# Designed miniproteins, single chains, continued (3), part 18

Each design is a single chain, and the fold is of that chain. pLDDT is the mean over its residues in the fold that is shown.

## One batch from the design tools (miniprotein)

Design m8636
Fold by ESMFold2-Fast:
Structure m8636 (fold): chain A 71 residues (1-71)
Amino acid sequence: MWEELREKGEEALKAGDHETAGRYFEEAARAAAEQGDLKAALEYLGKAIEAVSGDRERVERLLAEAAALNA
Protein backbone atom coordinates (compact mmCIF):
# COMPACT_ATOMS: atom_id res chain seq x y z
CA MET A 1 0.00 0.00 0.00
CA TRP A 2 2.27 2.69 -1.34
CA GLU A 3 -0.41 5.38 -1.11
CA GLU A 4 0.11 5.52 2.68
CA LEU A 5 3.89 5.68 2.22
CA ARG A 6 3.47 8.45 -0.36
CA GLU A 7 1.22 10.43 2.01
CA LYS A 8 3.82 10.15 4.78
CA GLY A 9 6.46 11.33 2.33
CA GLU A 10 4.37 14.38 1.43
CA GLU A 11 3.86 15.16 5.13
CA ALA A 12 7.61 14.93 5.77
CA LEU A 13 8.27 17.33 2.88
CA LYS A 14 5.77 19.82 4.34
CA ALA A 15 7.58 19.58 7.69
CA GLY A 16 10.93 20.24 5.95
CA ASP A 17 12.24 16.71 6.58
CA HIS A 18 13.49 15.89 3.09
CA GLU A 19 15.52 12.87 4.29
CA THR A 20 12.46 11.16 5.79
CA ALA A 21 10.36 12.08 2.75
CA GLY A 22 12.89 10.47 0.40
CA ARG A 23 12.94 7.36 2.56
CA TYR A 24 9.16 6.94 2.44
CA PHE A 25 9.08 7.42 -1.35
CA GLU A 26 11.88 4.86 -1.74
CA GLU A 27 9.91 2.36 0.36
CA ALA A 28 6.83 3.01 -1.78
CA ALA A 29 8.89 2.29 -4.90
CA ARG A 30 10.14 -1.00 -3.46
CA ALA A 31 6.61 -2.04 -2.52
CA ALA A 32 5.42 -1.30 -6.07
CA ALA A 33 8.33 -3.30 -7.53
CA GLU A 34 7.47 -6.28 -5.29
CA GLN A 35 3.95 -6.19 -6.77
CA GLY A 36 5.46 -6.22 -10.27
CA ASP A 37 4.36 -2.65 -11.01
CA LEU A 38 7.62 -1.29 -12.39
CA LYS A 39 5.93 1.85 -13.77
CA ALA A 40 4.72 2.84 -10.30
CA ALA A 41 8.10 1.90 -8.79
CA LEU A 42 9.92 4.22 -11.21
CA GLU A 43 7.44 7.04 -10.55
CA TYR A 44 7.91 6.76 -6.78
CA LEU A 45 11.71 6.71 -7.18
CA GLY A 46 11.32 9.93 -9.17
CA LYS A 47 9.44 11.47 -6.25
CA ALA A 48 12.19 10.34 -3.86
CA ILE A 49 14.83 11.96 -6.09
CA GLU A 50 12.76 15.18 -6.19
CA ALA A 51 12.45 15.15 -2.38
CA VAL A 52 16.24 14.97 -1.89
CA SER A 53 17.20 16.96 -5.03
CA GLY A 54 19.41 19.26 -2.92
CA ASP A 55 21.62 16.28 -1.96
CA ARG A 56 23.48 15.14 -5.07
CA GLU A 57 25.01 12.04 -3.47
CA ARG A 58 21.61 10.80 -2.29
CA VAL A 59 20.23 11.47 -5.78
CA GLU A 60 23.02 9.32 -7.26
CA ARG A 61 22.03 6.38 -5.03
CA LEU A 62 18.37 6.67 -5.99
CA LEU A 63 19.23 6.96 -9.70
CA ALA A 64 21.22 3.71 -9.41
CA GLU A 65 18.18 1.99 -7.87
CA ALA A 66 15.94 3.32 -10.67
CA ALA A 67 18.43 2.06 -13.28
CA ALA A 68 18.34 -1.41 -11.69
CA LEU A 69 14.54 -1.47 -11.98
CA ASN A 70 14.62 -0.18 -15.58
CA ALA A 71 17.13 -2.83 -16.69
Scores: mean pLDDT 76

Design m8637
Fold by ESMFold2-Fast:
Structure m8637 (fold): chain A 103 residues (1-103)
Amino acid sequence: GAEELREAAREAEAAGDLVTAYELLGRAAFVEGKYEEAVRYYQKALELDPNNAQAWANLGLALAQLGKLDEAEAYYEKALAIDPDHLAAQSGLGLVRELKAQA
């Protein structure tokens, strides 16, 4: 649950692993439906490691939940530019494009 993710984030921060700490805090916020908070944490992780395809995909997913479909599409494309085989980013991009076509 979200509490276990926050405990893991505190351990990562204590170990000096801020990228992992921010990713775990973003996931904790996401599972609680706090999508804007999740976006902020994933952005902090990406400021430290911009080549993290998983963090780009997670940022895209959180933005899709907020209805920010153009931004979500761009960030899924960024994840796929880093890792073309990233299944979650491929699925997310397809869904976002379908939702945009329905709008």
Scores: mean pLDDT 90

Design m8638
Fold by ESMFold2-Fast:
Structure m8638 (fold): chain A 105 residues (1-105)
Amino acid sequence: SAEAARRAEIAKRLAELRAQYEAIVESWAEVFRALALEQGLSPEEAEALAEEFREAALGRDLPRVEALARELAARTPDPRVRAALLSVPGTFAQMHAAIARLEAE
């Protein structure tokens, strides 16, 4: 039916968007880990920060993502890296909204 075809198309788009979001989260988790190491955190502390970021992002805990990004940005001397970190919550909020719209259909 047209209804079944519509549901299948929404499910496909949702799966693709979720996969894209997960890939972006993993890329940022590695950036958080690398920057934490550069800032003098131990490998264990850097890995814990990356995992906390991943859990917050995948759980759509935007306030926690924002807190982690601000904390790392405050310790970053490069203004371009600071600007990139501070943009993460906004980018994730847009992706969360896009995923939520498809989930509501």
Scores: mean pLDDT 89

Design m8639
Fold by ESMFold2-Fast:
Structure m8639 (fold): chain A 76 residues (1-76)
Amino acid sequence: DEAVRGLQRVAEAAKNGDYETAAKIAEELADRVASTNPALADGARGIAKLAREQKGDEAATSAEGMVAFLEERRAR
């Protein structure tokens, strides 16, 4: 749930135009999961890049998509 909560916070910050907070949370998530889930870490780094480029809608959509993917896998 830590990754899901982190990505939800990223989506919220990006939607609110708080790109610095969105990028920071995504970068911290990527660092935390880099050794255990490299694919999630790569996704989070991509979201951080979108946030730093001020592409808030793209960052939020990517974070929400990642949440949906993780929740789908947890339901299995």
Scores: mean pLDDT 82

Design m8640
Fold by ESMFold2-Fast:
Structure m8640 (fold): chain A 70 residues (1-70)
Amino acid sequence: SNSDDEIFDQLDKDGDGVISREELRDYLKELTGKELSDEGLETYMKFLDKDGDGVISREEFLAYLEEVQA
């Protein structure tokens, strides 16, 4: 399905091929209707950001979407 790639492209506002901490925060706020605490956001970042570079790659994000849809 191409829809997961389209979701990533919508979050990647800068078109740099990664999702920033701020873009993830905005996405989760739109999904949940509530702003995450810094600790909550760090928990998501550590879960998704396997490389520890402070951004989420397309591969990491798509893997996450597959897991939460199971």
Scores: mean pLDDT 72

Design m8641
Fold by ESMFold2-Fast:
Structure m8641 (fold): chain A 70 residues (1-70)
Amino acid sequence: MEELKKSVELLEKRLKENPDDAALYTGLGIRYAELGEYDKAIEYFQKAIELDPAGREVYERLIEEIKKEK
């Protein structure tokens, strides 16, 4: 739990410095999903798709998995 929260904090700090980095949005989406924050995870994956459309297929699969958990 604390390890995931620490990862979120670090990624959020890096995102403020690099707001167009799709990898940071992806990382936040994964951590929020692991924390059970599914709506936030979906929002971050949607942002990752906007910045990196080539990764759309992967992000859509992650979003569908989360939707099944809701």
Scores: mean pLDDT 79

Design m8642
Fold by ESMFold2-Fast:
Structure m8642 (fold): chain A 58 residues (1-58)
Amino acid sequence: MKEELEKELKELDEKAKTLKGEKQRQVFDALSEAGRALAEGDLEKAKEYLEKAKEIIE
């Protein structure tokens, strides 16, 4: 599961680079929190922030 979440984070990061302005910033903030949670082993929190990033991207 952790590797799956890391892969998802990477894919969302690439998508975020195509966004502009405030929307891009909000997605990068959510991905940063997800990355922090993954590093700490908090998979539930990581999943939550990845879902938030997806909602912003759509």
Scores: mean pLDDT 80

Design m8643
Fold by ESMFold2-Fast:
Structure m8643 (fold): chain A 51 residues (1-51)
Amino acid sequence: LTPKEKEALEKEIEAGIYLIQAALSPEGSEERKKYEALAEEYRQKAEELLE
């Protein structure tokens, strides 16, 4: 793995953790929306690194 691929993988792992936190939060809660937004943000950062 290149340094960029490793950093992207780390961000994907972080996104996965936020996705789990979102799933554990009540449906429609602000907490769920917050974690879903964070998961998407980290997923996008991972994609940018692999571009």
Scores: mean pLDDT 81

Design m8644
Fold by ESMFold2-Fast:
Structure m8644 (fold): chain A 61 residues (1-61)
Amino acid sequence: AAPSLVELTVRAARELSPEALQRAAALLVETGARLAATTDPAEQARLLEETRAALEALLAA
């Protein structure tokens, strides 16, 4: 099964280089701002999945 956003966030903190971890932190801050800008559950789900995929890609690099 695909890893959850929580699992990927924990892995990012453990496995990413300082440079990649800074990018992951910036991504999470941006996602939080976008989530605050919408109350549409479909958009929120999309944003969370895009963030999950982006964290997974950072971990794969």
Scores: mean pLDDT 81

Design m8645
Fold by ESMFold2-Fast:
Structure m8645 (fold): chain A 64 residues (1-64)
Amino acid sequence: MRLRVTALEDGAVLFADGTVAKKGEVIELEDVRFDEENGELRGTDVATGLPVVVDTSKVEIEEI
């Protein structure tokens, strides 16, 4: 399953290297899993291959 994630605010998506997405940035994720205990969605950024953590309350999500 591949998802398109649009950041609605700065820092809604955190990359494993410590960088964050800016508001309006669009990221495609693969190998997606929900982390229910932390209220997060986890996956791999298709463009960089980096693991990412997403705050689901601060993004738009679309299946592609």
Scores: mean pLDDT 81

Design m8646
Fold by ESMFold2-Fast:
Structure m8646 (fold): chain A 83 residues (1-83)
Amino acid sequence: GAIPELSEEKILELIDELKASGYRNEKAIEGLYLLSLHPDFSKLSPELKEKLKEVLETALREKEDELSDRTREYIRELLKKLS
């Protein structure tokens, strides 16, 4: 089937869910990682990419010991894609 259209609104919703959880919502991080597999993820606005990078860096810095190994790998792969 066709890959669903990548939505900047959906990314912003997942960022807000992650922030609301105090950066503990591993399902929000998983959702962001799954959206990063979309072919157009690299074409997101520079402003949105910067915001997403800041949020993910904050999650690693403040919650590294509280996040699962899998979730930390998702964040690392996301940050690599955002560089």
Scores: mean pLDDT 81

Design m8647
Fold by ESMFold2-Fast:
Structure m8647 (fold): chain A 55 residues (1-55)
Amino acid sequence: MLIPAADAARVAAVVGGRERGLSQAEIGRRLGISAATVSRLLRLYEEAVASERAA
C-alpha cells in the first residue's frame, strides 16, 4: 500500500469532504487538522492513484 495506514483513514475523510464540495480549511476544522495537512493528504491520495494507474 502506497499510503501509510495511519494516513489512510484521514485521506478517506478528506476525499469525502472534497466530494461534498468543502474547502481545505473546512475539512481541516472538521478533522481537527490544519489546511496544510489536508493538502498533504490530498497529494498523497493523488500520488497513490497515479502510481496505480501507471502500473
Scores: mean pLDDT 73

Design m8649
Fold by ESMFold2-Fast:
Structure m8649 (fold): chain A 59 residues (1-59)
Amino acid sequence: MSLDEFKRRLSQAARDTLLSHGVPESVAQQASQKVLDYDAKDKEEALLATLKAVNEALS
């Protein structure tokens, strides 16, 4: 799996998770986009960026 494919899957998982927790679609979309826009050099950085975006959206 490429890093870009991994980021797309994380982005979709983040959006779906946030929507399932009642987060507004606009906020879930913003968190999803932050994951895609972050210039992660590896999968660990991609995961950390995803967790940060999800935590910010849930706050």
Scores: mean pLDDT 81

Design m8650
Fold by ESMFold2-Fast:
Structure m8650 (fold): chain A 68 residues (1-68)
Amino acid sequence: VEEEARRLFEEALERAREAARAGDFEKAQQIVEEMVRRLQELGVPASEVLAYAIELGTEVQREIERAK
């Protein structure tokens, strides 16, 4: 489960960064929401899902700030 959760996070991270760099913030939000949904479906504890969501959101925000 943890291995699958980490893979989903890494895939979402790369896609969200690309979307943020392209200025497609709607797509970046959709990627975060999809990751959260899939982690919940896998039975990942809410605390771990929240940690992944915060980390992904932080990295997306850093890409947005770099583009300014």
Scores: mean pLDDT 79

Design m8651
Fold by ESMFold2-Fast:
Structure m8651 (fold): chain A 77 residues (1-77)
Amino acid sequence: APPVPSAEELEEAARRAEGLAEKARKAGIPEAAEKLREAAELARRAAESEDDEEKMRLLEEAQRLAEEAGEIVRKAL
């Protein structure tokens, strides 16, 4: 099973997603920027959660949104 990330690791993931959202916005890809902002929000919620099961669920949803954003960027560029 994948290890449950620490709150610090989840906050780092959120910061990375925010950076990618800003790059997508500057590139004129608002749909990708929105999904990346949602991913960052979910990663922050995971960092705040005290339940490992909820952390993993939120992280999986954040990863799904990031993958969808990456696909949008690939098709737009």
Scores: mean pLDDT 82

Design m8652
Fold by ESMFold2-Fast:
Structure m8652 (fold): chain A 55 residues (1-55)
Amino acid sequence: KVDEKRLEAEILEALGRMAFSLGDYELAIEKLREALKLYPSEEFEELLKEAEEKK
């Protein structure tokens, strides 16, 4: 059974990934940080770290 907060976090992660692809690292960091508040995940943390390093 999928948790609602996990779905919200996955949507935010998708938005963060899209922003990352567009070179908007500030927006990517913001969306990924919000996703981690809803559902902590190593994959989200790794992507957030990459976005922070590229800024």
Scores: mean pLDDT 79

Design m8653
Fold by ESMFold2-Fast:
Structure m8653 (fold): chain A 70 residues (1-70)
Amino acid sequence: TTVTITLVNRVPSDAELAALQAAFGVTLTRTGNTVTIVGSADAVARAARALFYMDRLGLSLDDAIALAQL
């Protein structure tokens, strides 16, 4: 599954993208304020939720990962 999302408030750093890749088992590619997520449908959905939690709710990386894995 491939999903592209546009971030409005906060673009993750390269280190944060690497941590998200490790946590969810996805591949993330950033171009400007867009992030392309490649992986299984379930992993992509969880990774997208973590990115939205960081962007829309202002959650830290660790909190966003924890919440998205519920």
Scores: mean pLDDT 82

Design m8654
Fold by ESMFold2-Fast:
Structure m8654 (fold): chain A 71 residues (1-71)
Amino acid sequence: SLVEELKKRAEEIGASPEAIELAVQAVNYAKTDPQKAASLRTAAILVAAMEGGPEVARELDKLVDEAIKKL
């Protein structure tokens, strides 16, 4: 599934469990609640940046974007 692919790839880039959980929620809400999804995506990227640095945040943002585009 898109969510399973996102989780595995996010773990590979070194995203924290908290950042991954927020990113997964962002994808899950993208079609049903776009405003909540956008807030969750922002939170995921901020957490990833704080815990893993800017490269992890940048890569996680790309993974979330790709997952949402495939919905």
Scores: mean pLDDT 87

Design m8655
Fold by ESMFold2-Fast:
Structure m8655 (fold): chain A 79 residues (1-79)
Amino acid sequence: LLEEAQRLYEEAKKLAEEGDLYRALGLMGKALALKLKAEGKDELAEKVEELAEKAYEAGLAGDDKKAEEYAKKLDELLS
């Protein structure tokens, strides 16, 4: 779990450096969900994973508005 989370985080960093910010955010969210699951916060991890995946898919489609909406919901969930 944690090793996979670290790999996703590193991949997200590369995407962010390339300017692919919403895809990077989606992968970072997936990495965070894996860490939350490892901590026993399964329900929160599931919600984070769902929003992160939607942000990643919106980023792939070039739908910046949808990607931003999912990113905001993810931030609100983690606050």
Scores: mean pLDDT 77

Design m8656
Fold by ESMFold2-Fast:
Structure m8656 (fold): chain A 85 residues (1-85)
Amino acid sequence: EELFEEILKLAEKHLDEWRARAAALPPSQRAGALVGYMLLATYYLDELGHLELQPKLWEYVLSQEDPVAAAGAIADALEELKKKK
């Protein structure tokens, strides 16, 4: 629970950048980008030993107004946590 909240707080730092990046993507590339960032985030979750959070994170991502931006922000947040220990 605390870790899930920490991931969301870290993702907030990246969300504005990712909203801009997602808006620049052609419509034909948005589905591929979403899947790509979701796979990357899953890889980071596995490396952190917290795959049990995957369903919660994907529910969060898919519920957002811009799922591509949310997926990218989550992937960046998880990469930051991986580097931080």
Scores: mean pLDDT 81

Design m8657
Fold by ESMFold2-Fast:
Structure m8657 (fold): chain A 70 residues (1-70)
Amino acid sequence: MALALKNLGNELFKLGKYEEAAQAYLEAISLKPNDAELWNNLGAALKSLNKYNEAAEAYEEAIKLKPNDA
């Protein structure tokens, strides 16, 4: 289920539906909160919505979960 939501978010992001992509990523994160890639993808969607502070917070969470993948 989390993988399906991540794939949906990626498809929505590709289509420029950044708000819907962010919502799909947030739902995926609710199922897998320790998945750094989901937090990174959420950050990208939020940045595309000009929500720079929220994007920064999502990226920081991704770095905290995988410090070797920063």
Scores: mean pLDDT 82

Design m8658
Fold by ESMFold2-Fast:
Structure m8658 (fold): chain A 69 residues (1-69)
Amino acid sequence: MKEQIENEALAALARIYIWLAKKFLEQGNVEEAKEWLEKAQKLLDSLKEPDPELVKALEELKKKIEEAE
């Protein structure tokens, strides 16, 4: 199933992008954190059924970035 493999790959990339965004935010680099967050959001938006854990992680990170501004 090519579709399943593509969804797994996109989910893995989204996890990496969320991790990078968190790392940059922890270092005080809010602008970089925003860029990686936006990339992760685009990946999740491309998934028909995104992982609820990833969606919540993205929402939490977005809130932290907004609070850091």
Scores: mean pLDDT 78

Design m8659
Fold by ESMFold2-Fast:
Structure m8659 (fold): chain A 100 residues (1-100)
Amino acid sequence: SMEVRRLLEEARRLIEEAEAEEDLRRRLDLLARALELLEEALRRAETREELEEILELAQRALELAMRVLREAEDHEEILRAIGLALRAIGLIFEVELRLA
């Protein structure tokens, strides 16, 4: 699970960078990378602690995608934000099913 820890540490850094990022396109790029890492972490996750960390980060990613959706006026940014929000929702659902 050292591999999962590294994926989660990198995803957390990307989410924190996205939270501070004012450029919507850069924020979306950071979120997309974070979600890729979280999807990989979920595939490899074996412990409740790892699943809880993925859930926390996926929820934060969803909140950021929803903030972009509220601010975005560009068609491409809106569609990307919707796509990332749906990916985050999918992760949240899968993690909660595994925690139940």
Scores: mean pLDDT 90

Design m8660
Fold by ESMFold2-Fast:
Structure m8660 (fold): chain A 65 residues (1-65)
Amino acid sequence: GPMAPESALRGAWLLTQGRYEEAVAEFERAIAEDPDFAAAYRLLGQALEKLGRHEEAAAYYAKAE
């Protein structure tokens, strides 16, 4: 939908707090709730990069495009 899921907003906040594993879980939830919400894929990619999971991050960046 056109509105950001609550889980995506929670994930973004967790990402700013350095709580990367929790941010991943919230962004995965956001994608499950709205698979067309491109921002959640980008934010999940960023959280995965912070965790050193670079191949997974690249895959999610590709899905956002």
Scores: mean pLDDT 83

Design m8662
Fold by ESMFold2-Fast:
Structure m8662 (fold): chain A 86 residues (1-86)
Amino acid sequence: MLIEAVQKGEKAFKEKDYEKAIEYYTKAIEISNGRNAYALIKLGEAYAELGDLEKAREYYEKALEVAQEQRNPALVKEAQENLAKL
C-alpha cells in the first residue's frame, strides 16, 4: 500500500539507511505511477545524502512538475528550496 511504502521509507531515512529509503520511496512512486510529489522529494533527499546530487536534482525537478500539476503550493515550495540547496 502507498502509505506503508512512504512510512517504511521515512523510518529508513530517520535510521540513515538511505539505500532502504530509496527502495521504499521508489516503491511509493511506482504505486502512484509517478504522481507522489512527496515521495519524489524524499527520494531526492536520500540521493543528496548519499552525495548523488545529479539524481537528487532529477527527482526534485520531477517533484516540482508533479506538485505544480497537482496545485500543491507546499510541495512546490519544498521542491524549489531543495533545488536551491544543491
Scores: mean pLDDT 87

Design m8663
Fold by ESMFold2-Fast:
Structure m8663 (fold): chain A 81 residues (1-81)
Amino acid sequence: MAEKREEALELLEKAGTLAAIRGDTETVALLQEASKAIQEGDFERALELLEEALKRAKERGDEVLARILEQAIKLVRELLE
């Protein structure tokens, strides 16, 4: 359980760095809120925020960011089970 949380947080840090480099401050804010939700154990809220960030990445054609977010979403979904 702790390992999946840590891996998800590491992926969100990587995604946040990429979003910041791209100047996408809105996605950075979503990822910061998602990280807080994961740390608080609110995985349902984290999924909502991550799915919104993924939608934005896909609409922009950012395949690298989308891939990282899909991996984070998978880990957070496993934490709900």
Scores: mean pLDDT 85

Design m8664
Fold by ESMFold2-Fast:
Structure m8664 (fold): chain A 75 residues (1-75)
Amino acid sequence: MLPSVEELRKKAEELRDSNPAEAGFLLYQAASVLYFKGKNEEAAELFDRAAELYERSGMPGTAERLRRMAEELRK
């Protein structure tokens, strides 16, 4: 079974400082779930948060891609 958005967000917060890459991936999954539910603004916010975590983990290219996805969802 797929975890809920709330479960993904909670686990990401727990991992934010110890494993920012894993936390970023969990927020990416939560954003994707919100996108499929048509909650584009909420999904965009989580893509931005995932981007910040990927940037902290040394993956600026992944972060920039997620920021662009967030920008498209806000249009």
Scores: mean pLDDT 83

Design m8665
Fold by ESMFold2-Fast:
Structure m8665 (fold): chain A 90 residues (1-90)
Amino acid sequence: SMAEKYLEALKEMEKTPKTEEARKAFAEKYAEFQKEHSAFLEKATDEELIEFAKELVKLKIEEMKKKGEKEEEIKKFEKEAQAEIEETAK
């Protein structure tokens, strides 16, 4: 899904050093996905954006659990993300 691809790109970005060389390599590796994601955002309905956000939150929580993130931080992220989605859905 688009959310799965986006999460994989975010994970790689988090691992990428803050050097110009590393940033360039990341941009090159994910250039095609960046085009797909931009096209999705441009054409997506509000409902599709909300669905994407909900799926992304679920995938991010599962990834945080696999990485051994603190349960308190996972719950905080889930609560904040849910509040943001609800505000967007107005």
Scores: mean pLDDT 76

Design m8666
Fold by ESMFold2-Fast:
Structure m8666 (fold): chain A 89 residues (1-89)
Amino acid sequence: SIEEYERLVEEGLEAYNKGDYESAVEYFEKALELNPNPPFLDLVLLGEAYKKIGDYEKAAEYYKEAAKRSLSPALSKYLLEKAEELEKK
């Protein structure tokens, strides 16, 4: 449901802001399971959370997916550059 999706994203953001990055990943992934066509910002949030827990492969994957869903060439380029930086680690 839309309400459940929104609550999971909010819980993920709260966890992220408290430094509970593994919990943030769990909440964001549960939200994405409810929405197969998520906003690109939600994919960026999951990528940031994965980066914080040191999973650079997953972080790069979600940045690339977010770039594909962005309608802004500048934002897509930025996200792809972030993914490339993480793939070098």
Scores: mean pLDDT 84

Design m8667
Fold by ESMFold2-Fast:
Structure m8667 (fold): chain A 98 residues (1-98)
Amino acid sequence: LLAVLDEIVDLVGAALEAMRRGDLATAERYIEEAKRLVEENREKFSPEQARLLEEILRLMEEALERMKKAKTQAERDAIVREAALRLGALVAELYALL
């Protein structure tokens, strides 16, 4: 379980870094891979872990869509900063369940 959670967290972190670089195609690929790992390992997660993982994935998908619509660098920087802070909080909650 821990190894799968670490892999999912690494993938969403990599997606956020790709968004920071403006590489939205790479960010989308990492988010889709994280979604696949969550679905493939669904039975290994508690209901609370599954809820947090779905919340993390939703956050990343929303951030990606906002990045695609952003018109200025300041807007993109604000989206990434907000997503990073919220992701950090959700990841901390996820690991507190271990």
Scores: mean pLDDT 87

Design m8668
Fold by ESMFold2-Fast:
Structure m8668 (fold): chain A 95 residues (1-95)
Amino acid sequence: MKERALEYYNKGLVYYSQGKYEEAIKYYEEALKYFEEANDKEGQAQVYNNLGEIYYDLGKYEEAIEYYEKALELNPDFVAAQTNLELVKEELKKK
């Protein structure tokens, strides 16, 4: 189960790095499903953070905030998600 979650997560990362956001989202959603079945909250938080990054790159800042908040709900000590959330909130203040 965890190995499948990591496999799909890594495929999501590859497509995200290529700017193929639709494909990245599909693989992250599969990874999330397997992390949820494994009760891996840290893995779930990582997927939500990466979904937030995709929505940020798409200029969908409100959706990015929702995903970063979900990541922090699962892992409150997730520094990357906290930093990303602060950055998106700063962008919203500018317009």
Scores: mean pLDDT 85

Design m8669
Fold by ESMFold2-Fast:
Structure m8669 (fold): chain A 116 residues (1-116)
Amino acid sequence: EEEVEKALELLKSTPLEKINEIIQRIYDIIDAVVEAYKTAPSLEELKRLIEEKVGAKVLDVSYDPEKKTLTVTIEDPFLKAKIKITLDEDGNVVDLESDNPLLKAISILAKKSNEE
């Protein structure tokens, strides 16, 4: 609840057009990562597919067999930010980390929506 309120206050102070640009871009990146995770036979090919589809640089790709999670770290030239996305075995986004505070706020709101 308190995290949702803080996220809303940050977004309230941000121009709506900027929020929409960030949301659209992050969804494009998530879709590319999920598609690559389901279709790529190797981590090297997964990295290549993501870079080709979204035009962002993949800095790191790692798989944790204990947690059954895939983590992809991307440097996005459009957002000028580093984005770390963690997917579970079903392709659901379980964590989203970024050096961009607006992306953190968007992630908090998305997580709250899934709790309903």
Scores: mean pLDDT 76

Design m8670
Fold by ESMFold2-Fast:
Structure m8670 (fold): chain A 60 residues (1-60)
Amino acid sequence: SKELEEIADALFEQIKEASKDEAGLRRALAEVERALKTSTDPTLKKLAEILAEKLREYLA
């Protein structure tokens, strides 16, 4: 759980750096939400869930 939060935090920072603007961030959120919906791996689902929540809060 804590390790997944650290990974999600690092990925969130990388996404912010790569995306540069809100449109890029919204596209990143859509891809993370797609991964959450389609992934069968419980660890990847949890990571995607944490990351999607961080992106949603940031864009709110």
Scores: mean pLDDT 83

Design m8671
Fold by ESMFold2-Fast:
Structure m8671 (fold): chain A 65 residues (1-65)
Amino acid sequence: IKELLEEALKEDPNNYEAWYQLGQIYAFNGDWEKAKEYYEKAAKAAESRGDLVTAKKLRENAKLL
């Protein structure tokens, strides 16, 4: 699963859903700092695609970790 998400990001680094899913995987493993990092990457990717509402939600999720 993680390898598939990494492959998707190689093809489209603005795929915020893939960054978010990576963040969830690290959060599930208890790696809060890595999860926070990937949620921030997801927020930046969403902003790059013009989705400011999703970007704000992703940053709020990162702040909870």
Scores: mean pLDDT 77

